Designed miniproteins, single chains, continued (4). Designs and how they scored, part 24

Each design is a single chain, and the fold is of that chain. pLDDT is the mean over its residues in the fold that is shown.

## One batch from the design tools (miniprotein)

Design m12860
Fold by ESMFold2-Fast:
Structure m12860 (fold): chain A 135 residues (1-135)
Amino acid sequence: IPEELKKKYEEEIKKDPNNAQAWNNLGRAYLILGKYDEAIKYYEKAIELDPNNATAYRNLGLAYLKKGEYDKAIEYFEKALEINPSAEVYRDLGLAYYKKGEYEKAIEYFEKAIRMLPSDQEAKELLEEVKKKLE
């Protein structure tokens, strides 16, 4: 399925290279395949074409997080929040700070995610995990 999606979005881009959504979708297909550098390149193209694309900034942050580049991930998650605050991006920031070993910052962002979306079970589980690190 990711290989079929890759071909589909490459064909869409060939027809319209200014389609920011197609570039973002191509990046996502490469992210699923574990090809993080290619995913980053395509998300950067989506942002170049549409600088207000919060989803592309979040996806760029996720790609850097997968590469272990936590400071870059944080930078792009903060950009996504500036455009469109969401519980998912607060959770992603919490996870990036947790991976970086900044446990107090991780707690703050997981609590913000839960406050915005009380049904976010993943954020609740991550919050309990990081609190155990401070014991």
Scores: mean pLDDT 88

Design m12861
Fold by ESMFold2-Fast:
Structure m12861 (fold): chain A 70 residues (1-70)
Amino acid sequence: GIKEAERLIDEAERALKEGRYKEAIELAQRAVREALASEGDVSKRTGLALRALGIIVEAALRLGEKVEVK
């Protein structure tokens, strides 16, 4: 449901902040599925799915960049 999607997004954001990029992607992918499978407010479901997609993109970019920049 929507509450589960919100919880997964919060966990994904924490994982992203802690450098656990693979876990952030997995949690955010689950959040997208939960948001899109949920019934109710289309605007809120869409917003949660887009937020989770943003986490996936950022985590994937950080996984691709293992170069230390000063």
Scores: mean pLDDT 79

Design m12862
Fold by ESMFold2-Fast:
Parts: C-alpha cells; sequence; structure tokens
Structure m12862 (fold): chain A 120 residues (1-120)
C-alpha cells in the first residue's frame, strides 16, 4: 500500500471538511477538521500529512467565509522525498481537492503545488 489522504465532507454541513492522513501501512498519522459557522465571517487554516519511507505529502487548506455565506479556499500541497512520482501525486491531490471544493460551492482562489526532492 502507499501513503494516502482521505477527504470527508458532511453533506448536511458543507462548512465541515475533514482530512485524514494515512501511512503505507494504513496507520492514521493525523487528522484535520475545518468548521465554519454559517452566516459569520470566518477563516480557518489546517494541515494534514501523509508519509511513507520514500515520501511525504502535506496539504494545507485555508477556508474563508463572508457574512453573505460566500466561501473561498486556498490549497497548498507540498511533496517531499525521493519518489519520482511525488510531483504527479501532489498535483493529482491538488486537482481532486479543487474539484471537490468547487463541487461544494467553494471558490478555489489559489492552488499551490511544490515538490522538494530529497537524495536517497
Amino acid sequence: AQAHLRLGVDPDDPAAVRLDGYSAADELLGSAEFSLRPGEESEVESTAVASDPDSSITVTLRLRQTAEGRRSAEIRVTGEGSDPEIAERAQTLADVLTALLEGLGVEVVRTEVSVKETEA
């Protein structure tokens, strides 16, 4: 198995988004939850990490809500390691998160993907 991230959303509360990070052995490494109150101006930033022996992927989401209930997101995905596919995996994750958030009515205003290669 490979390290992976799982995204959960509550269809009854689209302000609640959960990220769970898992190792290659399916061990939960960390969880991040975002919660915005409907009808209030708010901003939440949270980070989730998935790692294996050769690579790690860190996802940082910044969610903003206006008083009118308009929501926007900034996505930062950072890949680090010696895995030659880490850049493709990081980009795929950013694309999936963008599509999911836009499907929930959240405007994705910034997506940043960066990869740091580490010598094996």
Scores: mean pLDDT 68

Design m12863
Fold by ESMFold2-Fast:
Structure m12863 (fold): chain A 63 residues (1-63)
Amino acid sequence: STVVAVEVTGLKGDKEAAKLAIVRATTKSYGKSAEEAEKLVKEELKKAGVSADSVKAERIEVP
């Protein structure tokens, strides 16, 4: 199966809110491109009031 892996670095703000935002973004990005997943993660982090130095998404194959 192919999944989108998202890497977030340099989180600033509430870490618990950031985790919930990432879970929401991951759920919304199911079946979408890596580029769309990256955008969704950035949007949900912004809504949660947290910032990140970098957000990167890539497609990986999981057995």
Scores: mean pLDDT 76

Design m12864
Fold by ESMFold2-Fast:
Structure m12864 (fold): chain A 80 residues (1-80)
Amino acid sequence: SKEEKVKELEEKRKEWSMKKMKEMLNLVGEIVDAELEYRRTGDEEYKKKAEELREELKKLQEEMKKKEKEYEEKIKEAKE
């Protein structure tokens, strides 16, 4: 039924969203750790690591935004 298909898509969206939120929180933690080590040591490698992790975070956020829109469209189509 349409109701079952919508529920399946909403559950998949929720599971995906929670998984990506955990990935985002882990990246934020790694960025903070790298920046704190840079402040402690002055080692440019930690600064570089923090910059690379910030780019990964930005990429993850852009992917999340795109996939969220894709889920919204799939759920909308399943309701029609």
Scores: mean pLDDT 86

Design m12865
Fold by ESMFold2-Fast:
Structure m12865 (fold): chain A 74 residues (1-74)
Amino acid sequence: GIKELEEDIEKLEKRKEELEKELRKKEEELKKIPEEDEKKRKEMELEIELIEGMIALLEGIISFLKKKLEELKK
């Protein structure tokens, strides 16, 4: 019901926060990789892009569920 949906939203928001922390760590790691180490930089950039994609998907799911929750409360 409504309570289960609220709990699901909270869990997804917590997961998003964890991914945002991981993203910050990866961005700091990328800054430490020399420009001449193209392979390591490319690998880190791909990891960052994947995490950014996961965050965007979670934001979409959270937004969708929040909209559904508001509709159910009407």
Scores: mean pLDDT 86

Design m12866
Fold by ESMFold2-Fast:
Structure m12866 (fold): chain A 64 residues (1-64)
Amino acid sequence: DAAVRAFVDALADKLGLSPAEKERLLELALRAAQGDEQADLELAQLIGDAAVKRNQELLEELKR
C-alpha cells in the first residue's frame, strides 16, 4: 500500500498530472495491484496519455 502510493506520487510528479488525475491513477493502481484487469488497462491508458502530453510539454521547455 505505502509502496503503491509512493510509486503513484513519483509518477504523477514526473507526468505533471492534475490532482484529479493523480487520485484516479492511485485508485487504478491499487485496483490493478489486486488483479483487476480493467483497472490495469485503464492505468496503462492513463499513463500513456499523460506521457504523450508530458513529452509535448518537455519539447516546449527545450525552447525556453
Scores: mean pLDDT 77

Design m12867
Fold by ESMFold2-Fast:
Structure m12867 (fold): chain A 106 residues (1-106)
Amino acid sequence: SSMVEEVLRLVGEALEEALAGIEAARAGDAETAAEHFREAAELLREAARLAREGGAPEEAVRLLEEAAREAEEAARAAEAGDLETAIEHAREAMVLAGEGVALIRA
């Protein structure tokens, strides 16, 4: 469906942003890491909204919403200069987003 395609596109873009944020954090660039993690959180929130509107399973929507919260926590940790914690939250966001997508593709 067009909803599935759009949700997959948004989650794919969010994963690219999360990876860019992790690489910036590993390089010690807290500001760039925070910007990427904020973008990932926005993309994941939009993906969750479209998934809900399109009638995706409630569990998939919850996983995408949890992924967005983890990406937001990654941004906050990066803004505080806690880059190790930021990477941990970003990795959790990626795992949760992947689980949400797997349920939508099932």
Scores: mean pLDDT 93

Design m12868
Fold by ESMFold2-Fast:
Structure m12868 (fold): chain A 78 residues (1-78)
Amino acid sequence: EAKKVAELLEKAIEKLPEVKKELSKILSEEEAEEAVKKLEEALKKALEAAKKGNIEEAKEIVKKAGEEIYEKNKEALA
């Protein structure tokens, strides 16, 4: 499972430019850039945790980042 979680996180990081383009359709350019940067930082931290076999930590990192992005952009994402 750890290897598969790491592969999924690597693929998610590769798709961040596409995510930024999609977010820019509903968020301001600045908001989209901040959201993508926060996602990238969280995905990289989660990837390091997953590579060490700490899958629960990797999941928690991604969940917290998603919650923080949602709270900051609540008006646009609701």
Scores: mean pLDDT 76

Design m12869
Fold by ESMFold2-Fast:
Structure m12869 (fold): chain A 82 residues (1-82)
Amino acid sequence: ADIYTDMAYAYYNRGDYETAIKYAELALSIDPDNAFAWTMLGMAYYKLGDYDKAIEYYQKALSIDPDNKFAQDGLDKVKKDK
């Protein structure tokens, strides 16, 4: 799980959002309660302009870990841009 979330973040940081999604989904296939992997899906879909999916995935991350700062900040940003 941890290696796949690290890979998702690395690809996200280089602007490869499709590969970031793939690694986040791989992390979730091992641990579906990985809040960071859900956050990575929200961040990647936000960058791709899919605001509805970004909101859904950020809300899923916050349902698992309400203190997830990236998911909180991402959700606030998407709601302002929608």
Scores: mean pLDDT 85

Design m12870
Fold by ESMFold2-Fast:
Structure m12870 (fold): chain A 60 residues (1-60)
Amino acid sequence: MFSEEALRRLVEEINAFDTDGDGTITPEEALALQRRFGLPPDGVLTVEEIEALVRRIEAE
């Protein structure tokens, strides 16, 4: 269900918020992504939320 292009774009979005560049999503970064893509801002990215983010990126 995930295209390589959508996953690459998701990584680029994460890197835009990950100022530390360690590849780990912090709660603050998760909140920023959730706000950006209209997901519930709970600070936790579940597998289902990651799938939703990828689908939103593919739909753009």
Scores: mean pLDDT 65

Design m12871
Fold by ESMFold2-Fast:
Structure m12871 (fold): chain A 58 residues (1-58)
Amino acid sequence: SEMRKKLLEAIGRVLRGIGDVLDAELSGDEEALRRAREELEEARKEYEEAVKEVEEAS
């Protein structure tokens, strides 16, 4: 279903965001870390919205 495709896309964005945060922490770049954390936060919100859409669809 389209909703499940959106959920998988959102999961992929969260995983990418986690990788970016880890890379920024390893590099010691505080500006990159702040940016990566903001991107991860956006990805998590999209994931939560996708989960709600799947759960509310019957």
Scores: mean pLDDT 83

Design m12872
Fold by ESMFold2-Fast:
Structure m12872 (fold): chain A 117 residues (1-117)
Amino acid sequence: MVELKESGGGTFAEGSSVTLTSQGSGFDFSKALLGWWRQKPDEPLQLVASISPSGKTTYAPDVQGRATISVDTAKNTLTLNLSDLKKEDTAVYYSFAFTTTDGPRLVFGEGVQVTVV
């Protein structure tokens, strides 16, 4: 079964940092487009960051310069570091993987709540 298991959520002080991790199983991270989506209260789902199999990264404008996405393909672990937290960063964060190896599939994790106070 293809799974993403997330950790690192919780309640954080404004101006602090958070590290979110996602552990993949049932597929190879080196062949997937990986990233993080978030859903803020009363707002649509927003792409936060992505990393391609070639290592190309993309960041949302409101996290540019504060966010770093990285992948450890040997451990099948995806990490998002978000610094200088703002109250506007309060959201449920979902890791995702898009792969085409067995046909096009988009997989989401269960989501982790990040609350900035």
Scores: mean pLDDT 84

Design m12873
Fold by ESMFold2-Fast:
Structure m12873 (fold): chain A 56 residues (1-56)
Amino acid sequence: MLDQEIDEALGLMGVSVERSSPNPSAETLLRQADLLEKQGLPLASKILRERARELE
């Protein structure tokens, strides 16, 4: 419930908003995907990589 709103707010705060590059969120997703894969969550990693590709 509140976690959904907090997660969204934290996402906005944690995202490096650099508008000089084409959609930097894609790079952020790729980095997080790499971390998830190392943590043993390969499915989540794949999803984030596909999302990053979708943004470009």
Scores: mean pLDDT 63

Design m12874
Fold by ESMFold2-Fast:
Structure m12874 (fold): chain A 86 residues (1-86)
Amino acid sequence: VLASALSPDGKLIAEGNADKTVRIIDAESGEVVKTFTGHTDDVLSVAWSPDGKKLQSGSADGTIRTWDVKTGELVKVLRGSSQAVT
């Protein structure tokens, strides 16, 4: 785990991983609810939207990706952001 963030309602944990994935974990059970794939390098940052409906992930691949947490779909890819990786 390279990055983690608790959802605004405290029910989910987002994890950024060196295996190029983002995992959504149920905070009570510890079970993986969803796995987001698409990054081509380490996921270095994760952040929840204020409403908990979307997740942003920043990767060493130079992208920030926005995911719909309910559907698991990739909503947006931003390239060339100076904030994408730390």
Scores: mean pLDDT 75

Design m12875
Fold by ESMFold2-Fast:
Structure m12875 (fold): chain A 56 residues (1-56)
Amino acid sequence: SSAAEFEKIKKNIEEALELARKEKSLATAQVALKEAKRYKDEETVERAEKLIEELK
């Protein structure tokens, strides 16, 4: 909705990706990917897909 709300959502997705990397959690990385796709953040989608491939 507002730019501030979008930044907060993006920050939460970024934190989920960092958590997935630290914990080596495919499930957490997949949740982050789903949220990034919902918000059409192509850059974050690419990073999430790359992380998922690294964790396989």
Scores: mean pLDDT 80

Design m12876
Fold by ESMFold2-Fast:
Structure m12876 (fold): chain A 72 residues (1-72)
Amino acid sequence: IDKKKAAELLRKVADLAKSAGRDDMADYLRKQADKVENGASDEEVRRALVSGLFAAKALGDEELAKEIEELL
């Protein structure tokens, strides 16, 4: 899995969560993106992306959700 792309998508979801007033979700997703860039295993990266996928769907961004699904 492309860890740089995974972290990029997680940060996009975090920015979306922040704009929606979901500061808790934004902080969580930024921490996941940092872990992905700093040596997380492929299994940990996949779990982080699954969290990002559910967050993107909850926030109504189906295009971003699709980009995350394409990495999984």
Scores: mean pLDDT 83

Design m12877
Fold by ESMFold2-Fast:
Structure m12877 (fold): chain A 111 residues (1-111)
Amino acid sequence: MSAALAAEVEKALRELGVPAERVEELFERYMRLAEEKGSAEETLELGKREAKELEKQGKYVEAGLVALAGGLAAAGLAAAKGDYDLADRYVTEGARLALEYLKKALEEKKK
């Protein structure tokens, strides 16, 4: 993940008042799912699927957090297997999707 993308996600979470503990809780949940599945790709796809269902409910903050947690957990599993290129790809995909949802949440907050 690029430093610029990480900074944008962190700024959006801060502006929305999301506590770090909430991000950690979801990351731990998705890490357990990644270990149970044994698949980084399936963990990322689960995160994307849950985020889309939350989006349908207008829960953009939760959608962003789930997308980020899924990407981070998938990256963690890939890194544990020595695949650092895949790890960077998974965290980047999760963070980009998270930023899209968090920006929508910020737009709703401005109304």
Scores: mean pLDDT 83

Design m12878
Fold by ESMFold2-Fast:
Structure m12878 (fold): chain A 100 residues (1-100)
Amino acid sequence: NPEELEKKREEIKQKILEILKKNKDLMIDAMVEAGYPESREEIEAILDELLNDGSEENLRDLINLVSGLATRVQDPELQEIADELRELAIELAKLKVQLK
């Protein structure tokens, strides 16, 4: 049922977005620790732009960013968030394949 698959995809996208928004400050802290040249305010503005768009491409970019940051700063909390986001991204991709 294509309508049920699209509904499930939208629910997963919302879960990803909620996790990213909830952990925005942790992402900012990790980017600063990782040596990003942007100020905290500039980093926040970039993240807010990506989060406000909410496109599947921007969500994938943010998930990849979190995974990279978790590896670079070796933060166990950020690693758990990265792992959860990765599992949700895989499920979203599986549902997309089922829709063809």
Scores: mean pLDDT 84

Design m12879
Fold by ESMFold2-Fast:
Structure m12879 (fold): chain A 84 residues (1-84)
Amino acid sequence: GAPARTVTLHLDNGTTVTLDLSDVDMSASATTVGRQIHAYLRQNYSGADRDQAIAVVDALVAAHPDADGYTFVQRLVAASAARR
């Protein structure tokens, strides 16, 4: 099937943020994709929701900086589904 173009992140404060991945280059490295998602979050979200979503993205990039963008997004989806 076609990969999902949107990802919903569930945050520690019980809110959600939705990522539109339409403009994200999935063939790039996890670091590059992480930077693109960071820019999206800064443009579309503010305050605690933005900061928590950025922290989730940054933690996943730091865990596997050598991953490809597609694998990184799969990890992001898995992290959003896994409740702490």
Scores: mean pLDDT 75

Design m12880
Fold by ESMFold2-Fast:
Structure m12880 (fold): chain A 103 residues (1-103)
Amino acid sequence: DESEKKAEELVELVAKLTFDDKNAKEAAEKIREIQKKQIDKLAEQGNLDALERRLKGLENGIKLYRELLENNGPLSKERLEAALEMNEELRAYVEEQIAKLKK
């Protein structure tokens, strides 16, 4: 299953982002690329509801990572910053796609 294979790849990249400071940025960039392709497909379908759900998920993720950074949580600062940067870029991208569909 192509969808299941992509989900497995995403889980591996998330684990790498979480536990490997040296490769966290590279893992975040790959996750961003995969998620952008998914967002592009939703935009191509005109699926505004799914894009708005995606945006809300990204906003929740950003809030969580900012809170973890502020509280000097158990994860490394480098990993948290990489994850935050990825979610911020994806949020901006989803907002752009939503704006295009509303025009």
Scores: mean pLDDT 76

Design m12881
Fold by ESMFold2-Fast:
Structure m12881 (fold): chain A 72 residues (1-72)
Amino acid sequence: PALALLTLGNYYFKQGKYEEAIRYYELAIETAEREGNKDLVAMAYRNLAEAYEKLGQTEKAEEYRKKADEIV
């Protein structure tokens, strides 16, 4: 389930639909945390940071990149 949500987020990211990608990455993080999959949480945080960077939200991007680094 978490991997499927991450994949959906990546699909929207690839299409330039960064707001939609963010929503799916956030759902992937919640699901991965519930599943105890820390690697996928870190990956989703990095992808979330990239999406925020694409939207020009650099401070948000740095925040999530830092969260990913804290996990792995």
Scores: mean pLDDT 85

Design m12882
Fold by ESMFold2-Fast:
Structure m12882 (fold): chain A 87 residues (1-87)
Amino acid sequence: SEEQKRIIAVLEGLKRVALSEDLTPEEKEYVLKVIDKAIELAKSGKTPEEIVRFLEEEAKKSKNPKVKDILETLARAVRVAHAEVKQ
């Protein structure tokens, strides 16, 4: 669907931003794995709401404030992309 393509495009774009020099290699690896899992969920036909829930649950598991902020930003971006397609 167009919504699925939009969500995947947003996640792919934010993956590039999340891999900035500000993160340690371990933080980058963790964030990469979470984003890749979110993309897989989108490709498998999971709803935007289910993808947001997954990202929020992964953010709650993180004890690193920077990783938590990145994952919460991803969840918000998926919500925004979903709202834009609802037209």
Scores: mean pLDDT 78

Design m12883
Fold by ESMFold2-Fast:
Structure m12883 (fold): chain A 104 residues (1-104)
Amino acid sequence: AERAAEGAAEAARAAGEGAARAEAAGGARGSMAAGAAATGAAAGAALARRGADAAEAARIAAKGARAGAEAARAAPGEGGRLAAEGAEEGARLAEEAAREAEEA
């Protein structure tokens, strides 16, 4: 169960790093895509930290990160690519954490 909370936090961190790189490379367009990617993962992490069901929190983080990754992929240029990479990594980590929480 604790691993799901850690996974959600890691997902938020990975999405945030992607967002920072996207903003540096893509300017305003990259910043918008990056913000979407980071927001979804952060929401899941926040719930996990506040003692929500770990599996539920990780699932929410994964869905948010994937939605952010899709938005980032729609953005043109290097900023969009970097944001999508960070968000996809975050979604993958959150999904793994959700599966671990369900099995624990």
Scores: mean pLDDT 62

Design m12884
Fold by ESMFold2-Fast:
Structure m12884 (fold): chain A 92 residues (1-92)
Amino acid sequence: KVEEAREYLGKGLDAFAKKDYDKAIEYFEKAYKLALEAGDKELAARALTYLGLAYYKQKDYEKAVEYFQKALELAPNSTAAQEFLEEAKKKL
């Protein structure tokens, strides 16, 4: 189901680009669950990073920090998640 996880990640990115952050969150949550079911921790961490970004765009900085931290738990060397976490913390 890795292909299905990637499809939902793509749908989330399309919604995010259109600034439909509520729909982006729904798609990224689906991508995350499917990636975990497939055992793809990198894809799951990527979906969590985009969840954090969507919450950041909605100015929910506490949730953004939470999701970036979860992404780093799955992918500790993710430069993107580390950088986004520091930016979100500055907004708290």
Scores: mean pLDDT 87

Design m12886
Fold by ESMFold2-Fast:
Parts: C-alpha cells; sequence; structure tokens
Structure m12886 (fold): chain A 88 residues (1-88)
C-alpha cells in the first residue's frame, strides 16, 4: 500500500514534468489538457490504492501514460507505464 502510493506520486511528478516540457515547446493547450487529465487520473489511482485495488490503480496510470504519449511526452509516458507495471 505505502509503496504503491509512492509509485502513484512518482507518476504524478512525471506527468507534471511532461506538461512543463510541453509548455517549453510552446504546446500550451496540450500541457493544460495533460495537467487536467493527470489530476483526475492520479486522484482515481490514489483512491484505488487506498481500497487495495492495485489492478485498477495500474489501469488509471496506463491511461495517464497514453494521454502523455498522445501529447508528445513519449519519454515520460514510458516511465509512467513502467510504474503501472510495478504496481500491478
Amino acid sequence: KEKALELVNEAAKLAMKAALKLEEQGKYEKADELRKEATKLIEKAKEAVEKGDFEEAAKYLLELAKKAEEAGATEEAEEIKKIAKEIE
């Protein structure tokens, strides 16, 4: 549980890093959209971890990775996918 919560927080930091990288590239709309989606998905993942549903938490992190990849933050998306696999 504690380790899974730390992993979700690490995924949140990666999503924020991805959004900052997109802003630096002038992709402000994509950065804003990624931040909004990350906020929702990270909260759902934390709730799933609190309930002991690690498979559901992993699914939310995989969806976050997909959103980051679609926005063009491929490196951060791959790291989030690794975190999702570790939680599962």
Scores: mean pLDDT 84

Design m12887
Fold by ESMFold2-Fast:
Structure m12887 (fold): chain A 100 residues (1-100)
Amino acid sequence: SDYQKIIDQMQKHYQIMKDIQPYYSPTAQGPMQSAIQSFGDVIKKIQDPNSSSDDIRSSIDKFVSNSSKAMDKMDGFQRDATQHLVNTMVGLGYKAADIK
């Protein structure tokens, strides 16, 4: 289904974030781990049949907040690359919320 395709894309991006997390600066690694965990929570809310679209949107807001805190600890190169990844993941999350 189109909904499952969005979930599969989100899981792929989640794995990419986990794989690249050790390559961030030491000061960004911890905050980035928190951002990654909060994106895992977004996927869990999407997969939970008892979660509303508003519950998903709230989990996305938490992911955005944690990602912003992590990016504040990055240099310009890491921050710009991370911002593009975060924007893609947020877009997928909102698409999933709109379909649910």
Scores: mean pLDDT 86

Design m12888
Fold by ESMFold2-Fast:
Structure m12888 (fold): chain A 70 residues (1-70)
Amino acid sequence: SRAERDRRELERLARLLVESFRRGDLESVDLMIATLSGIGLSEEAARMREAVERGDLEGFERAAREAAEA
C-alpha cells in the first residue's frame, strides 16, 4: 500500500538522519530536514529541527519514528 511504502521510506530516511546526527554532520541533517519539509512533512521536519537545536538525539529519534508510524 502507499502508506506502507511511505512508512518504509520514512524509516530509511530516519535512520540516515540519525546516523548523520550521531556523526555531527549537521549540514547533512539540515539539508535532509529541509527536503522533508519540501515534500509535505513540515510538522515532522519542524520537530526534528527543534531536537537538533537542543542537541536532543533521543527527541530527534522519537520524532523520526513517530513520523514513520503516522
Scores: mean pLDDT 73

Design m12889
Fold by ESMFold2-Fast:
Structure m12889 (fold): chain A 55 residues (1-55)
Amino acid sequence: SIEDLKKELQKVGKELTEVFEAYRRGEITPEEARARIDELVKKMKELGEKIQKLE
């Protein structure tokens, strides 16, 4: 359902925030942060497209 996709999108947004916070605290390298952000952004785009298609 659209609701399930929106929940997944919210989870991805939370994970993205956690990556930024970890990077600011110096817990992860810039390379690790970029790799994790890239994967999360790809997932976010896919979920957004699915939500748009379902309306």
Scores: mean pLDDT 82

Design m12890
Fold by ESMFold2-Fast:
Structure m12890 (fold): chain A 76 residues (1-76)
Amino acid sequence: LSGQEKAFRILEVLLESEEPLSAAELAEATGISVSTTSRLLRKLEESGIVERRKVGKRTVYSLAKPEEVKKLLEQR
């Protein structure tokens, strides 16, 4: 899968989730390595697409604008 396709898969999982997910949880759900998932999440955070927050001892991610991501995925 291309980097863009992997990023779309991560966004799809986040959109389907009712709760914020860690990089490890996203890697498990997508089949992408934790290293690649973490790098893509950093790029998505820099672009304002995802939000990073600390919950207890773990870092989790959620969509900053779920409605924008839903529209983006519909174009695929």
Scores: mean pLDDT 81

Design m12891
Fold by ESMFold2-Fast:
Structure m12891 (fold): chain A 57 residues (1-57)
Amino acid sequence: GHMAAERAGRAAALAAARTGDSATAGKIGQEGSNAAMEGDDEKAEKLAEEARRLGEA
């Protein structure tokens, strides 16, 4: 899943900008990037959900 992984990374970056929680967002972004590189849809989707929750705050 290239698209799902890309969205996970982008969502994490936006969540960091919105919430100011750079530590958590940095962790999510790094893991999302790794999942994207490996094509791990499952992990990328989980990270996208985490980022979305962070941005919902």
Scores: mean pLDDT 68

Design m12892
Fold by ESMFold2-Fast:
Structure m12892 (fold): chain A 73 residues (1-73)
Amino acid sequence: MKEVSEETLKLIEELLKKKSDLDKLAKIFESVLGKFESKGDAIAYARIMVIEGKDLKKIEALKKKLEELLKEL
């Protein structure tokens, strides 16, 4: 896995562990990846995309937004 993917996945897991607002997480994923039918689908797709590491620019954009959300907790 790429370093940015590992760091981004760690941020997703940290936010889920802290029971952060799933609505805020879904909105962040939708702002970068497009609209999903459910919050669970958005989270699952984001995790898979980050693990695959195929779109580093989108992963970096997610990392930045997730870091900002984590600072609000």
Scores: mean pLDDT 74

Design m12893
Fold by ESMFold2-Fast:
Structure m12893 (fold): chain A 118 residues (1-118)
Amino acid sequence: MIKLTESGGGTVKEGGSVTLSAKISGDYNLIAIISWWRQRPGEEKEFVASIDMFTDEVSYAPEVEGRFTISYDKEKKTAYLEMKNLKIEDTAVYYAEAVDLATGKVYTGEGVELTVVK
């Protein structure tokens, strides 16, 4: 059974930076698209970024492009979301998801909270 363990949230000042991580465990040969989603207070869950573990192709939502960088460390089996020049609007619960390309199954982390303050 595949599990995503997220870390790296907390409270940060506007203009600061933080890196979220999601460690993948319980897999032996997972080939997945790893994505980060967020849910802002009072809003629906929205796409942030993705990386294809097979091709290393990345995709970003327009509002984060140039500020956020997604990466995957295959040796550590950990996906990262590096977030720079944080805005108050980046305050959200962030969820890592993995779509298993062999089975079509979706695995989602429990969410990590980020609060951006002045």
Scores: mean pLDDT 85

